# Ledger of designs, part 84: designed miniproteins, single chains

Each design is a single chain, and the fold is of that chain. pLDDT is the mean over its residues in the fold that is shown.

## One batch from the design tools (miniprotein)

Design m3098
Fold by ESMFold2-Fast:
Structure m3098 (fold): chain A 98 residues (1-98)
Amino acid sequence: SRADLLAAIQAEFAALVRLLRSVADRLTPEQREELDELLARFQELLSDPNATPEELLEAVDELTEAVERAARESNIPAEVAEAILARLERMKALIAEL
C-alpha cells in the first residue's frame, strides 16, 4: 500500500540521517549546511500529501550528489559513504513504487 511504502521510505530516511550524523564532524560547515537543507526539504516533501513521486526522486538525486561530493572532499570512511549511498538508492527504489 502507499502507506506501507511511505513508512518504509521514512524508515530508510531515518537510518540515512543517523549515518550522516555519525560523520558530521568530518564534514565542512558548508557541506553540513547544504546536507541539512536537503534533508529538511526531503522531510517536508514526505510530509506533504500533494508531493509527487517525481519531486521526491529529484530530492533524493540532489541528496545523492551532495553526499558523493562530500565523500570526495572529506575524510568520510569509504564503507560509511557506501552505506549512505546504498540507503539513498533503496529510498529511490521505494519512491519509484509510489
Scores: mean pLDDT 87

Design m3099
Fold by ESMFold2-Fast:
Structure m3099 (fold): chain A 98 residues (1-98)
Amino acid sequence: EKKERVLELLKEAKEKVAEALKAVEAGDSEEAIKHLEEAIEKVREALELRPDNLAARAALKAAEKALEAVKAGDSFEAEVSLSLAIASLSAGIRALER
């Protein structure tokens, strides 16, 4: 089902955002960028299946802002945006599990 695929993609994206956050905390911007780009791809695929998923749209915006912050060397903005992406993905996952 489309619902199961969207759920899987959001779970995979959440894992990648969490890995990106750990990389930012470790000062590894290259690894953070890699995980963020992978997470963004997963969220975009989920949105192709469900374009109106508000949690996925919020997560995409937060992840894109985190990627911009990492590239700019703004670790504080990156950590805040990554935390928002995790929260949005968690909310979307929880909503789909009902």
Scores: mean pLDDT 88

Design m3100
Fold by ESMFold2-Fast:
Structure m3100 (fold): chain A 93 residues (1-93)
Amino acid sequence: NPVEEIRKLLEELLEKGVITEEQYQELLDAIDAMVESGASEEELEEILESLKKVLELAEQGAELSDLQAMIDGIIERMKVIAETSASANLAEA
């Protein structure tokens, strides 16, 4: 289940100090919005793979500011997916 894998990965990123508590909450809200809007499995897998890349780079000693910039980009992408999925579901209804 990509949603459960994303949530576990977000907890790991928070515990390692890669993301802030504010980013953690924004990411949880964004994944819930994506799910509620009917985001596809492919869109959820896209987000999961992006977050896995951030964790990999963090484990390799990447600069925290670079990791946080990547996370901000992922949050914005999640918001776009949620908005797009909501619009598509309205058109299909």
Scores: mean pLDDT 82

Design m3101
Fold by ESMFold2-Fast:
Structure m3101 (fold): chain A 92 residues (1-92)
Amino acid sequence: MLDKAKELANQAIKLAKENNDKLGEIAAQHILDAVNLLENGGSSLEVEIELGMAMLSLGVAKTLGTISKETADLIMKAIDYVEQALKKKKEQ
């Protein structure tokens, strides 16, 4: 799950940079930060904060119309993979 989140986030960063989409790039970077926290024993709260920041940046980008559907889809899928990994960490 985390490897898929990393791949999708890196694809989103690349596409955002190609389209000069700073908010999309910021959202994807927060996903990578959340993955790094999960890999390095960060708290569930720290991971949730990073995902919240990614969702906020994505929401602003959508409102401004600065993000493509393709970039937004990659970010949303990456968030889903991180949320699945976080839920599994919280189980037992």
Scores: mean pLDDT 85

Design m3102
Fold by ESMFold2-Fast:
Structure m3102 (fold): chain A 91 residues (1-91)
Amino acid sequence: SEAEELVERALEHIRKARAAYAAGDREAAIAHLEEAVEALEEAVKLEPENLLLKAELYGVKAMLYRLKGDEKKAAEYAEKAEKLLAEAEAK
C-alpha cells in the first residue's frame, strides 16, 4: 500500500540518520529525520487509527527535537509515543 511504501521510506531515512549521527554528522542526521517525519506524517494521514504508526512518528519527532536541542519537545513527543505504544499493546 501507499502507507507501507511511506513507512519503508521513513525506516530507510531513520537508518541513515542513525549512521550519520554515529559518524558525528548531526546536520545530516537531522535532515534524514526530517524526511522520516514527513513520510510518517503522510502514512498516518492514510491510516489515522494505526496507533503503532503514530507511536513511531512521535518517537522519530522526539529524536529530531533532541538533535535540534529542544529537550522539552523531545520529552513531550517521547511521552506521547510511549502512551500510544502502551495503548496498542493493551489487547
Scores: mean pLDDT 89

Design m3103
Fold by ESMFold2-Fast:
Structure m3103 (fold): chain A 51 residues (1-51)
Amino acid sequence: MDPFLMKLINEAKEYIKKGDIDKAKKLLDQAKRSFPLNPEVYKLEEELLKL
């Protein structure tokens, strides 16, 4: 996995744990723009959609 993508996903997961869903969504959007169709980005999107 790209190191930048890994940082974005990890930061978004940390914000989800904190309950800051808005910031997590912004990080997801950044990851989707930079890495479209990446399976880790898709998994993060599903994680946010269940909230």
Scores: mean pLDDT 79

Design m3104
Fold by ESMFold2-Fast:
Structure m3104 (fold): chain A 69 residues (1-69)
Amino acid sequence: AQRARDALNAVSRLAEAGATKEQVIGALRTVASILDPEDAAFLRRAAEEVAKAPESQIPGLLRAHADAL
């Protein structure tokens, strides 16, 4: 959980800095590929929700996912 939380918060900061939706999804999927399956599942779920969200909502969405861990 801690590694997934740290990754979600880091990617949230990238989104605040102007990373595109595609860059955010790519970052989440890349980090998920190097985490254990349990932590990877949290990042993959966040990526699916990011794909459906407007870019302005992405930082808050990722923080909410991190806070739920």
Scores: mean pLDDT 83

Design m3105
Fold by ESMFold2-Fast:
Structure m3105 (fold): chain A 70 residues (1-70)
Amino acid sequence: SDEEKLQEEVDVIIEQVEKLLANPKTTKEQLEEALEYLEKLAKELEEKGYLELAERLREVAEKVRAKIEE
């Protein structure tokens, strides 16, 4: 189903972002690009009714924002 495909895509995105957060060599620019992408995708998923998937993306986006603000 479309939802199962989106869930798999969200899982991959979160894994990739967590790797960026764990890498001490990750640049501020890479974090800012990741944040913009996560916020855009979360909004699109929320508008389509995938509220749980949107919330998962927003949770990881908050971690990215916190890292940028360090």
Scores: mean pLDDT 87

Design m3107
Fold by ESMFold2-Fast:
Structure m3107 (fold): chain A 66 residues (1-66)
Amino acid sequence: PSAEEVAEVIAEELRKLGVSEEDAERVREALAAGDGQRALQIAREAGLSVEEFNEVVRRAAERLGL
């Protein structure tokens, strides 16, 4: 999958956890730009722990067959 596809699936998983559409979109933009550190920062500001964000990434990877 492309970086954009990975970023979109991660944003979808964040929305399922109750992250706002605005914050999920900010994370998607950061990931599509290759800025994983910025994406994690935004997710943490939205109330997720590092562990919860890693779980989101794991679920996204499973959906994409990675």
Scores: mean pLDDT 86

Design m3108
Fold by ESMFold2-Fast:
Structure m3108 (fold): chain A 62 residues (1-62)
Amino acid sequence: DAVIEEIGEEAAKLGLGKGHAEGVAKSLLDNGASPEEALKVLEAAAKGKDEEAQKLGQEAAK
């Protein structure tokens, strides 16, 4: 999926594992998150803001 691949590439640039990031993005998209919301969760996680990442993930999952 091109969208998941793009999110994985952006997350990899932030120091996250591409495969892990793609898995997280797929899960979020499957639960109704937009690609932009999924990327924001991964950006927060990459910065070590685990609480912010969790909050964004919960908000994105509809």
Scores: mean pLDDT 76

Design m3109
Fold by ESMFold2-Fast:
Structure m3109 (fold): chain A 59 residues (1-59)
Amino acid sequence: MNIVGLPVAADDKTVYEPGDRVITNQGHRGTVKYVAGNWVGVEFDEDIPLAGLKVVGKV
């Protein structure tokens, strides 16, 4: 399953919902599959390295 749990950036107050398109601090794009507090489960468009990734906004 290509769904990765990522923290939301500490200064990001955006409300995320399943189905939202999002971007990480390194420019990787994906689709939100779940929300769990300050964490978002993202299905990325491609396989990416996970170290240091945070969701920084919607696209």
Scores: mean pLDDT 73

Design m3110
Fold by ESMFold2-Fast:
Structure m3110 (fold): chain A 57 residues (1-57)
Amino acid sequence: PKSPLQLSIEMFRMLAESVEELLRAEKEGDEEKIKKVLEEHEKRKKQLMEEYEKVLS
């Protein structure tokens, strides 16, 4: 299992990556790509939160 600190670091990295992708999609004016980036971010966040729950259990 990952430590809470490691999970926090992964959460911050994921957020930074998501922001980068959103800025790129916004610059391109691709609304569909923006939607996909948000959906992928939510999926990755859910997976990371499940790992966090297992560490705390």
Scores: mean pLDDT 79

Design m3111
Fold by ESMFold2-Fast:
Structure m3111 (fold): chain A 98 residues (1-98)
Amino acid sequence: SAAADLARATELLAEGDRAIAEGRLEEAVRLFEQAAEAAAGDPRLRAIALRALGEALAKLGRLEEAIEYYERAAEAFRAAGLDPADAEAALAEARAAL
């Protein structure tokens, strides 16, 4: 089921990105929440999903929640040995907008 979970996480991320492009922001939040759950066993995909969730929340004007998810995303990227810079930049921008 690990391979199926990763395939599902990837598909949910792609559908979430499409929802963002089409302005379906509440749907994008749900899709990225599901992607983060499906990606629980993959640190890289989980970090990407958390960052995407933060972005969707920021676009909805839900800045306090967006900040929380950008913080979680930056931590997830660091824990995975990946560059957190994009998540940290988004976090700084969201904090400045609050």
Scores: mean pLDDT 90

Design m3112
Fold by ESMFold2-Fast:
Structure m3112 (fold): chain A 64 residues (1-64)
Amino acid sequence: GKLYRITAVRDTGPTTPSVLGLREGEEVLARDIEFLSDGNIVFTDAETGQRMMVGGDAVEIEEL
């Protein structure tokens, strides 16, 4: 599938044990990106396989 670079431009908020967010300045390689109706973005970290959720307003997305 397509790979994306996701860069956090600010902290994505508090994380839960089941939902990991990004800290400001963190970058991840992402696959299986889904845009939710609440403005959140869900993706899989391509390196770790971890499912993550971030606020769409807190990240920049680049298709690789």
Scores: mean pLDDT 75

Design m3113
Fold by ESMFold2-Fast:
Structure m3113 (fold): chain A 58 residues (1-58)
Amino acid sequence: MEVIEEARKLGEEAGKQGNTIDGVKKARELAKKHGLSDEEILEAVIAATRAGYRALKE
C-alpha cells in the first residue's frame, strides 16, 4: 500500500507540471522496482493516472 501511495504522489506532482505521462512511467518503474505483481503495478498506474489528471484540472 505504501508503494501505491508513493505512485499516486508521483502522478500528482507530474500532473501539476503538465506531464501526466512521465508520472505514470515513474509510478510503473517504482512498482516494478519494489517487486509488485502485475495487478499491483496496474493499481499503482491507475492511482498515478487519476492523481495526475486531477492535478491538471486544478
Scores: mean pLDDT 80

Design m3114
Fold by ESMFold2-Fast:
Structure m3114 (fold): chain A 87 residues (1-87)
Amino acid sequence: SLEKRIEELKKKIAEDPNNVDAYIELARAYMLKGEYDKAIEWAKKAIEVGGEDNPKAYQVLGAAYQMRGEKEKAEEYFKKAQDIYKK
């Protein structure tokens, strides 16, 4: 279940706080639940832990802000992700 996946991802983060992919997967899991504020929080934590060159974290931020109707913020984060992919 999605709830079990969230619990497993939180456990991975507790065991290894530097596991950037676990933060991104957790943010994506919250997107699937429609919990966009939590998705934003965990995606931002992924950037704090893994640095600013992670396009997947910015893709989640863009998607979450888009679902919240914040078009300008969504476009900024999607552009950031695209710019990283082009490097």
Scores: mean pLDDT 87

Design m3115
Fold by ESMFold2-Fast:
Structure m3115 (fold): chain A 60 residues (1-60)
Amino acid sequence: GPGLYVATEDVEGPAGVVLTLKKGDLVEVLREYPDGLAVGRSLATGEVGLVGMSVLEPAA
């Protein structure tokens, strides 16, 4: 669901589509889709993009 998450691994993909993350980056999940994709914002970079929920874990 929406909320704060932590990236569990580095994520790279096509610029402007996939959110670029480093392991340990905080991600604000804005919307989660039923297939396990989400729209998130990286707190490190301010970028908004698609991210897989499989690479995220809930932040405390």
Scores: mean pLDDT 80

Design m3116
Fold by ESMFold2-Fast:
Structure m3116 (fold): chain A 60 residues (1-60)
Amino acid sequence: MAEERAERIRREFEELGREAAAEAEAATADPEEAARRAEEAYRWWVSLGEMIAEVEKEIL
């Protein structure tokens, strides 16, 4: 149960990260800057998801 919920949270935040990365890329005309910002946005959301998933696992 806890592992399934943690996995779902990770997947949801990975999806949010992909969406945020796409927005960051679209917002910048410079391809190199766009790629860097997209990577940072994606990694930030993925890391947040991992932290939340770990907390949820501890609660359950």
Scores: mean pLDDT 78

Design m3118
Fold by ESMFold2-Fast:
Structure m3118 (fold): chain A 66 residues (1-66)
Amino acid sequence: GATVTASGLDGKGATATALLGIGEGGEVTVEVGETTTVIASGLDEEGAQRVAATAEASGGKAEVKY
């Protein structure tokens, strides 16, 4: 499965990214700091692409590992 690490998120972007990660069948971890980081793992390629696109649309940075 693929892993998406999305960083630089605000609360709304983190919530949207995390909920999509769960909806795509991923295991999701959220780290709250000055900005929020969402890590979604166990995704297929299409799910990882959707999660990464959502994070980027929210102003975050997304890294995908297949």
Scores: mean pLDDT 86

Design m3119
Fold by ESMFold2-Fast:
Structure m3119 (fold): chain A 88 residues (1-88)
Amino acid sequence: MLEKPSEEEMKIAKEIIRVLNDKTLSPEEQLAKIKELVDKIKSPLTLYSIEIAVAVNLAVEKDPERQKLYREALGIVQKKIDEIEAKL
């Protein structure tokens, strides 16, 4: 039914969270990298775990610029989930 997360997809998920917290990158660079990484994920379960992690980070974030980044990243993940679920 749903493809199980591979070890490689779990590494990609960790990299997405790392990029979200990488303050050496501009928000535009962070979003571009996140979109690239999200596009490589095939398992909806991996995407659901990323969605939860991003949503939790957004809920506790105090910096408006970081909140905007998390909202845009959440949108990227949710769009990918919708695309995959439409094919299930």
Scores: mean pLDDT 81

Design m3120
Fold by ESMFold2-Fast:
Structure m3120 (fold): chain A 101 residues (1-101)
Amino acid sequence: APPAPLVKFTYKGEERYMTFEEILEFAPSEALRALLEAAFTIARTSGRQIRAIRVTEASETRARIEVDAYDPVSGLGGVTTLEVEGDLEALRAGIAALRAA
């Protein structure tokens, strides 16, 4: 299989180049893992590729990330802030619906 694309993942000031799967396994909290899964699902369904993620906040019930994503065809992209506070069940249901489509 071709090597999975690497994402520049920044957590607590430390920068690492990781695959999507490695980032999800690394995620130290349920809220952060759910938000990361949502970010990758949204990018995939939109035909965009994530090149960087910066974690600005992570707790068991709250997470905030900055996602740098681009369209590989046009080269256009930008940074979007995503956050979650509580509502992890609703977020997970939304992710599952997008993945089933």
Scores: mean pLDDT 79

Design m3121
Fold by ESMFold2-Fast:
Structure m3121 (fold): chain A 80 residues (1-80)
Amino acid sequence: SEAQEIADALLKRYDIDGDGVITLEELLAWARRNMDNPPSDEQAQAFLNAYDLDGDGVVTREELLAVETRLRETYWSNLP
């Protein structure tokens, strides 16, 4: 599904060490390498918190998939 493809793409992009989760350190490392004006630690943490459904401080593929699936299902459930 599109949600699975997006979840896998986000992991591939941000999971620099290949452990299957996205951490604050990985997100900041990507941003500092790829952005001219990277977010602060606090801004990056707020972004991760939006996906961190169980509050364990990391974002798993399952959490990415759950958030993306919910967004897709909400959109499609409201189609005429």
Scores: mean pLDDT 71

Design m3122
Fold by ESMFold2-Fast:
Structure m3122 (fold): chain A 64 residues (1-64)
Amino acid sequence: SKAEAEKKMEEGERRGALAAARGDAEGLVQSAREIAEAYKELGKDELAERVLKSAEEAAQAIRA
């Protein structure tokens, strides 16, 4: 449902922020996948792709 997708996004954003603060590349990518899945459930495929791309770039920077 829309409410469940919105809750999934909120939790994913919280976990993503924590992962970023910790330099946790794997956690950042995992949270982005959760957010992207929620965007797809809401019909926002373009936003889902942008979230995944941004997380991939940030994860590469953390691993460098």
Scores: mean pLDDT 83

Design m3123
Fold by ESMFold2-Fast:
Structure m3123 (fold): chain A 62 residues (1-62)
Amino acid sequence: QREAVERAADNLADGLLYAGHSLEEARKAFEMAQKTMVDAGYDPEVAREAAERAIKRVEEAL
């Protein structure tokens, strides 16, 4: 579901920020997470949109 994908992306963003990862590291992590979600049968567009929103949150926090 969209809400589950968005929550997973937000949790990943929060974890990356807490650990002090760079924006470049966050982008790579989201690329891998997006691929994993698509491989698991989630909608590619939902996964992409959730990743983009979470990356923006990381960018704004840095």
Scores: mean pLDDT 78

Design m3125
Fold by ESMFold2-Fast:
Structure m3125 (fold): chain A 56 residues (1-56)
Amino acid sequence: MLTPEQVQAIHRAVRAAWAGDREAMDEALKRAEELGFSPEGVANVRALADQLLAEN
């Protein structure tokens, strides 16, 4: 079960990727991992975020 803080960090990562801000995306993903989000979950969100960056 994800915590509200983990969900918020993931949302920040996706929004940063949508804006083309790779540094903010990486920082938000690192924060999610520090909050206990799984390495597999981080990898999945990063893959999605990289796809969003490539489409912009």
Scores: mean pLDDT 78

Design m3126
Fold by ESMFold2-Fast:
Structure m3126 (fold): chain A 95 residues (1-95)
Amino acid sequence: MSEAQRLAMEGSALYLGGVVFELLGDYEKAKKLYEKAIEYYEKAAEIEPSAEIYRELAATYEALAEVYKKLGDEEEAKEYKEKAEEYKKKAEELE
């Protein structure tokens, strides 16, 4: 397994943790887990960019935007939605 694959797997585990806490209504914990997932995915993309990693980043930014919206942070929610669209475009360009 490559270092990029390992980092992406750690990111996926953190993303799933974020989903669990979001479902439980713990938006502060969900936020922290999604932010950590992004750090791992961004590090993986730096080592080995791929459409798959960019799709994971897009999905995580969309989830983070929804959490910020639920916390009342509309400006941050908008920024993360824009980041999600940027990564969707990057994923399409690699396909």
Scores: mean pLDDT 89

Design m3127
Fold by ESMFold2-Fast:
Structure m3127 (fold): chain A 88 residues (1-88)
Amino acid sequence: PTVFPSREAFEAALAQLERLLEAGIETAKKLNDEETIKLLEQARKLVEQAREALAAGDFARAQELFAQAVKLVEEAIKRLREKLKELE
């Protein structure tokens, strides 16, 4: 079963993830966190591959790549959250 009820919902999720990646990369660059930058850049490449798979009609592959990108973003958010706690 898919988490997304339609192609439009999936495309909206991809666009949302792209916005989060852009903001996250900018934040990581300001913090000079090279490891977090690398994680987010890897996630961005996976999102690009997911869009290509979607365009090719391979919805299963697109969803798999999206899930991999989300996992990397979650790891990056955990790293940024830990750094923010050090500032409190």
Scores: mean pLDDT 80

Design m3128
Fold by ESMFold2-Fast:
Formats: sequence, C-alpha cells, structure tokens
Structure m3128 (fold): chain A 77 residues (1-77)
Amino acid sequence: SAAVERAIALLSDPDPAVRTSAALGLGMEGERAAAGVEALARVLETDPSPAVRRAARVALYQIGTPAARAALARWDA
C-alpha cells in the first residue's frame, strides 16, 4: 500500500522521531507491512538511536511474518 511504502521511506529520515513513528506505523499495519521487514531489520541492526531500534523491534513483533520472526531471533542470539 502507499502508506506502507511511505513508512518504509521514512525509516531513512534524518529525524529519529520521524523514524520512530514510521517503524511504529509499519507495526500497526501488521502482515500488510511485510514489505518493510528487511528495512526494519536493518534499522534494528544499524540505527544509532536506541529508541528507533526499540520501535523497529516492536514493529517486527507486530508484523509477525516468518521473515519478521527470523529477524527478531537473529538479535536474541
């Protein structure tokens, strides 16, 4: 959806508050945000903001696809 595509783009915004909102927005879409799983996993791994990384983790949990669960499991190891 256009909303999911925009939220994925906003994960690369310079403002950590915008990235946090984008991650949480993807989580609220659930499985519809499956296209965002790769971007969220990258944010969880590389984002300098602990708050943004936490939002990405919550979003991956809420999306709940096998790919999202695999991304979460990688960071629990």
Scores: mean pLDDT 86

Design m3129
Fold by ESMFold2-Fast:
Structure m3129 (fold): chain A 73 residues (1-73)
Amino acid sequence: MATDLAGMDAIGKVIAAGYPRLAAAPPEEQDRVAQELIDEATKAGVDAGLDPETARKLAESAVKAVRNELASR
């Protein structure tokens, strides 16, 4: 639990910091900005003690949720 919580917190902080960039990006840049955020969040999760596979899945899920929020309008 402690490792999962630390990893989720690290991923969440990266997503929160990257959210304004993703929100401001035009549709054609969304994929690039999203991929950058996934890579940054994955690294943060791994640095916090998550397995790379788990960190990647959590980062992808978080970015997907943010993109869905932005798209739902």
Scores: mean pLDDT 79

Design m3130
Fold by ESMFold2-Fast:
Structure m3130 (fold): chain A 92 residues (1-92)
Amino acid sequence: GPGVEGALEAARLAAEAAKAGTGAGGAAAGAAAAGAYAAALIGERQGKHREAAEEAALAAEAAAAGAAAGGSAAGEAEGREGAEAGRAGAEA
């Protein structure tokens, strides 16, 4: 449903943000992306799809900040899109 789809899209875009960032900012974005993916998987397993989408959105927002700190405007934009997808899934 929308929560699972939003969580997975948030995790995907957080991972793209992490790839775009460099140095410590890129590493932080990578950790955030891993968190988003883990949240999506746990939420799917437990049937907590809305909560998974909310957690994935926050992680994608953190990945966007990490990408920006690592010098990637494109990565920041991708992380922000991921956060919006996660929030939309949580609201559905």
Scores: mean pLDDT 75

Design m3131
Fold by ESMFold2-Fast:
Structure m3131 (fold): chain A 60 residues (1-60)
Amino acid sequence: MLGKAVAVKDVPEVNASFLPLKKGEEVEVLKEVDSDWLLVKSLTTGKVGYVSKGVLEFVE
């Protein structure tokens, strides 16, 4: 993994490609997709999906 991050706000379920998150939920950053989007895995649910860099605070 590239590091760990925490969701700074709730992210709603939009579609199958995007990962819904709750504020405070921890994720593993698996890959940078582009300058604005990351592929991550939720440490709470084990699901993988795309999230905006703007909703994450990097921890490690």
Scores: mean pLDDT 77

Design m3132
Fold by ESMFold2-Fast:
Structure m3132 (fold): chain A 62 residues (1-62)
Amino acid sequence: MKELAEAKKDYEPKKEDELALKKGELVLVLERNEDGTVLVKSHKTGKEGLVPEEVLEILKTF
């Protein structure tokens, strides 16, 4: 299941597999992990990476 989400706040990566986000940036949620991280794809850059679930607001589920 794919979801469109928006960053609630700026996020700076803490690990190499994490993605930097700016507040208001749109992402596609590709996968949810048990540790509270989500694999997302940035709409702006096309890059994929992990972010904490708490920094995202789900806008639409497909």
Scores: mean pLDDT 79

Design m3133
Fold by ESMFold2-Fast:
Structure m3133 (fold): chain A 65 residues (1-65)
Amino acid sequence: KEEEEKKKKLEEARELLKEVLKKEPGAEEALKEEIEALKEASKTAKPETLKKIEERLKELKEFLE
């Protein structure tokens, strides 16, 4: 129940953020910079940390798209 509602709210929030980012392209650039920083961090991370970084990158990618 709550899981489904939370997922729906997250999708709604992502849609709203997408609209806001379209009005302010600079905000999208900042998020892309964060993704790049995570990619750089993954180069020196241990396997367990790499898994966490990959999960975060996936979430951020879905959040932007």
Scores: mean pLDDT 70

Design m3134
Fold by ESMFold2-Fast:
Structure m3134 (fold): chain A 71 residues (1-71)
Amino acid sequence: SRAAVEAFLEENEGGLVAYAISLGVPKEEARRVVEETRERALAEADTVTDPLDLAPRVAAILREVVAEHLA
């Protein structure tokens, strides 16, 4: 599951940056938000039971990080 999380994050880095910007993150901070999302996703990688949950889970973590930055 950790390898799957790493592969997903590598393949979708640009999309995650764009998503963060679309949620209101300043362009200059979007990559930092994605980096924090990556760290949290990897820390939780061993709890991933279903590969189909990976994309929605990473998106949920990204939204949590964005909320912290926009508060």
Scores: mean pLDDT 78

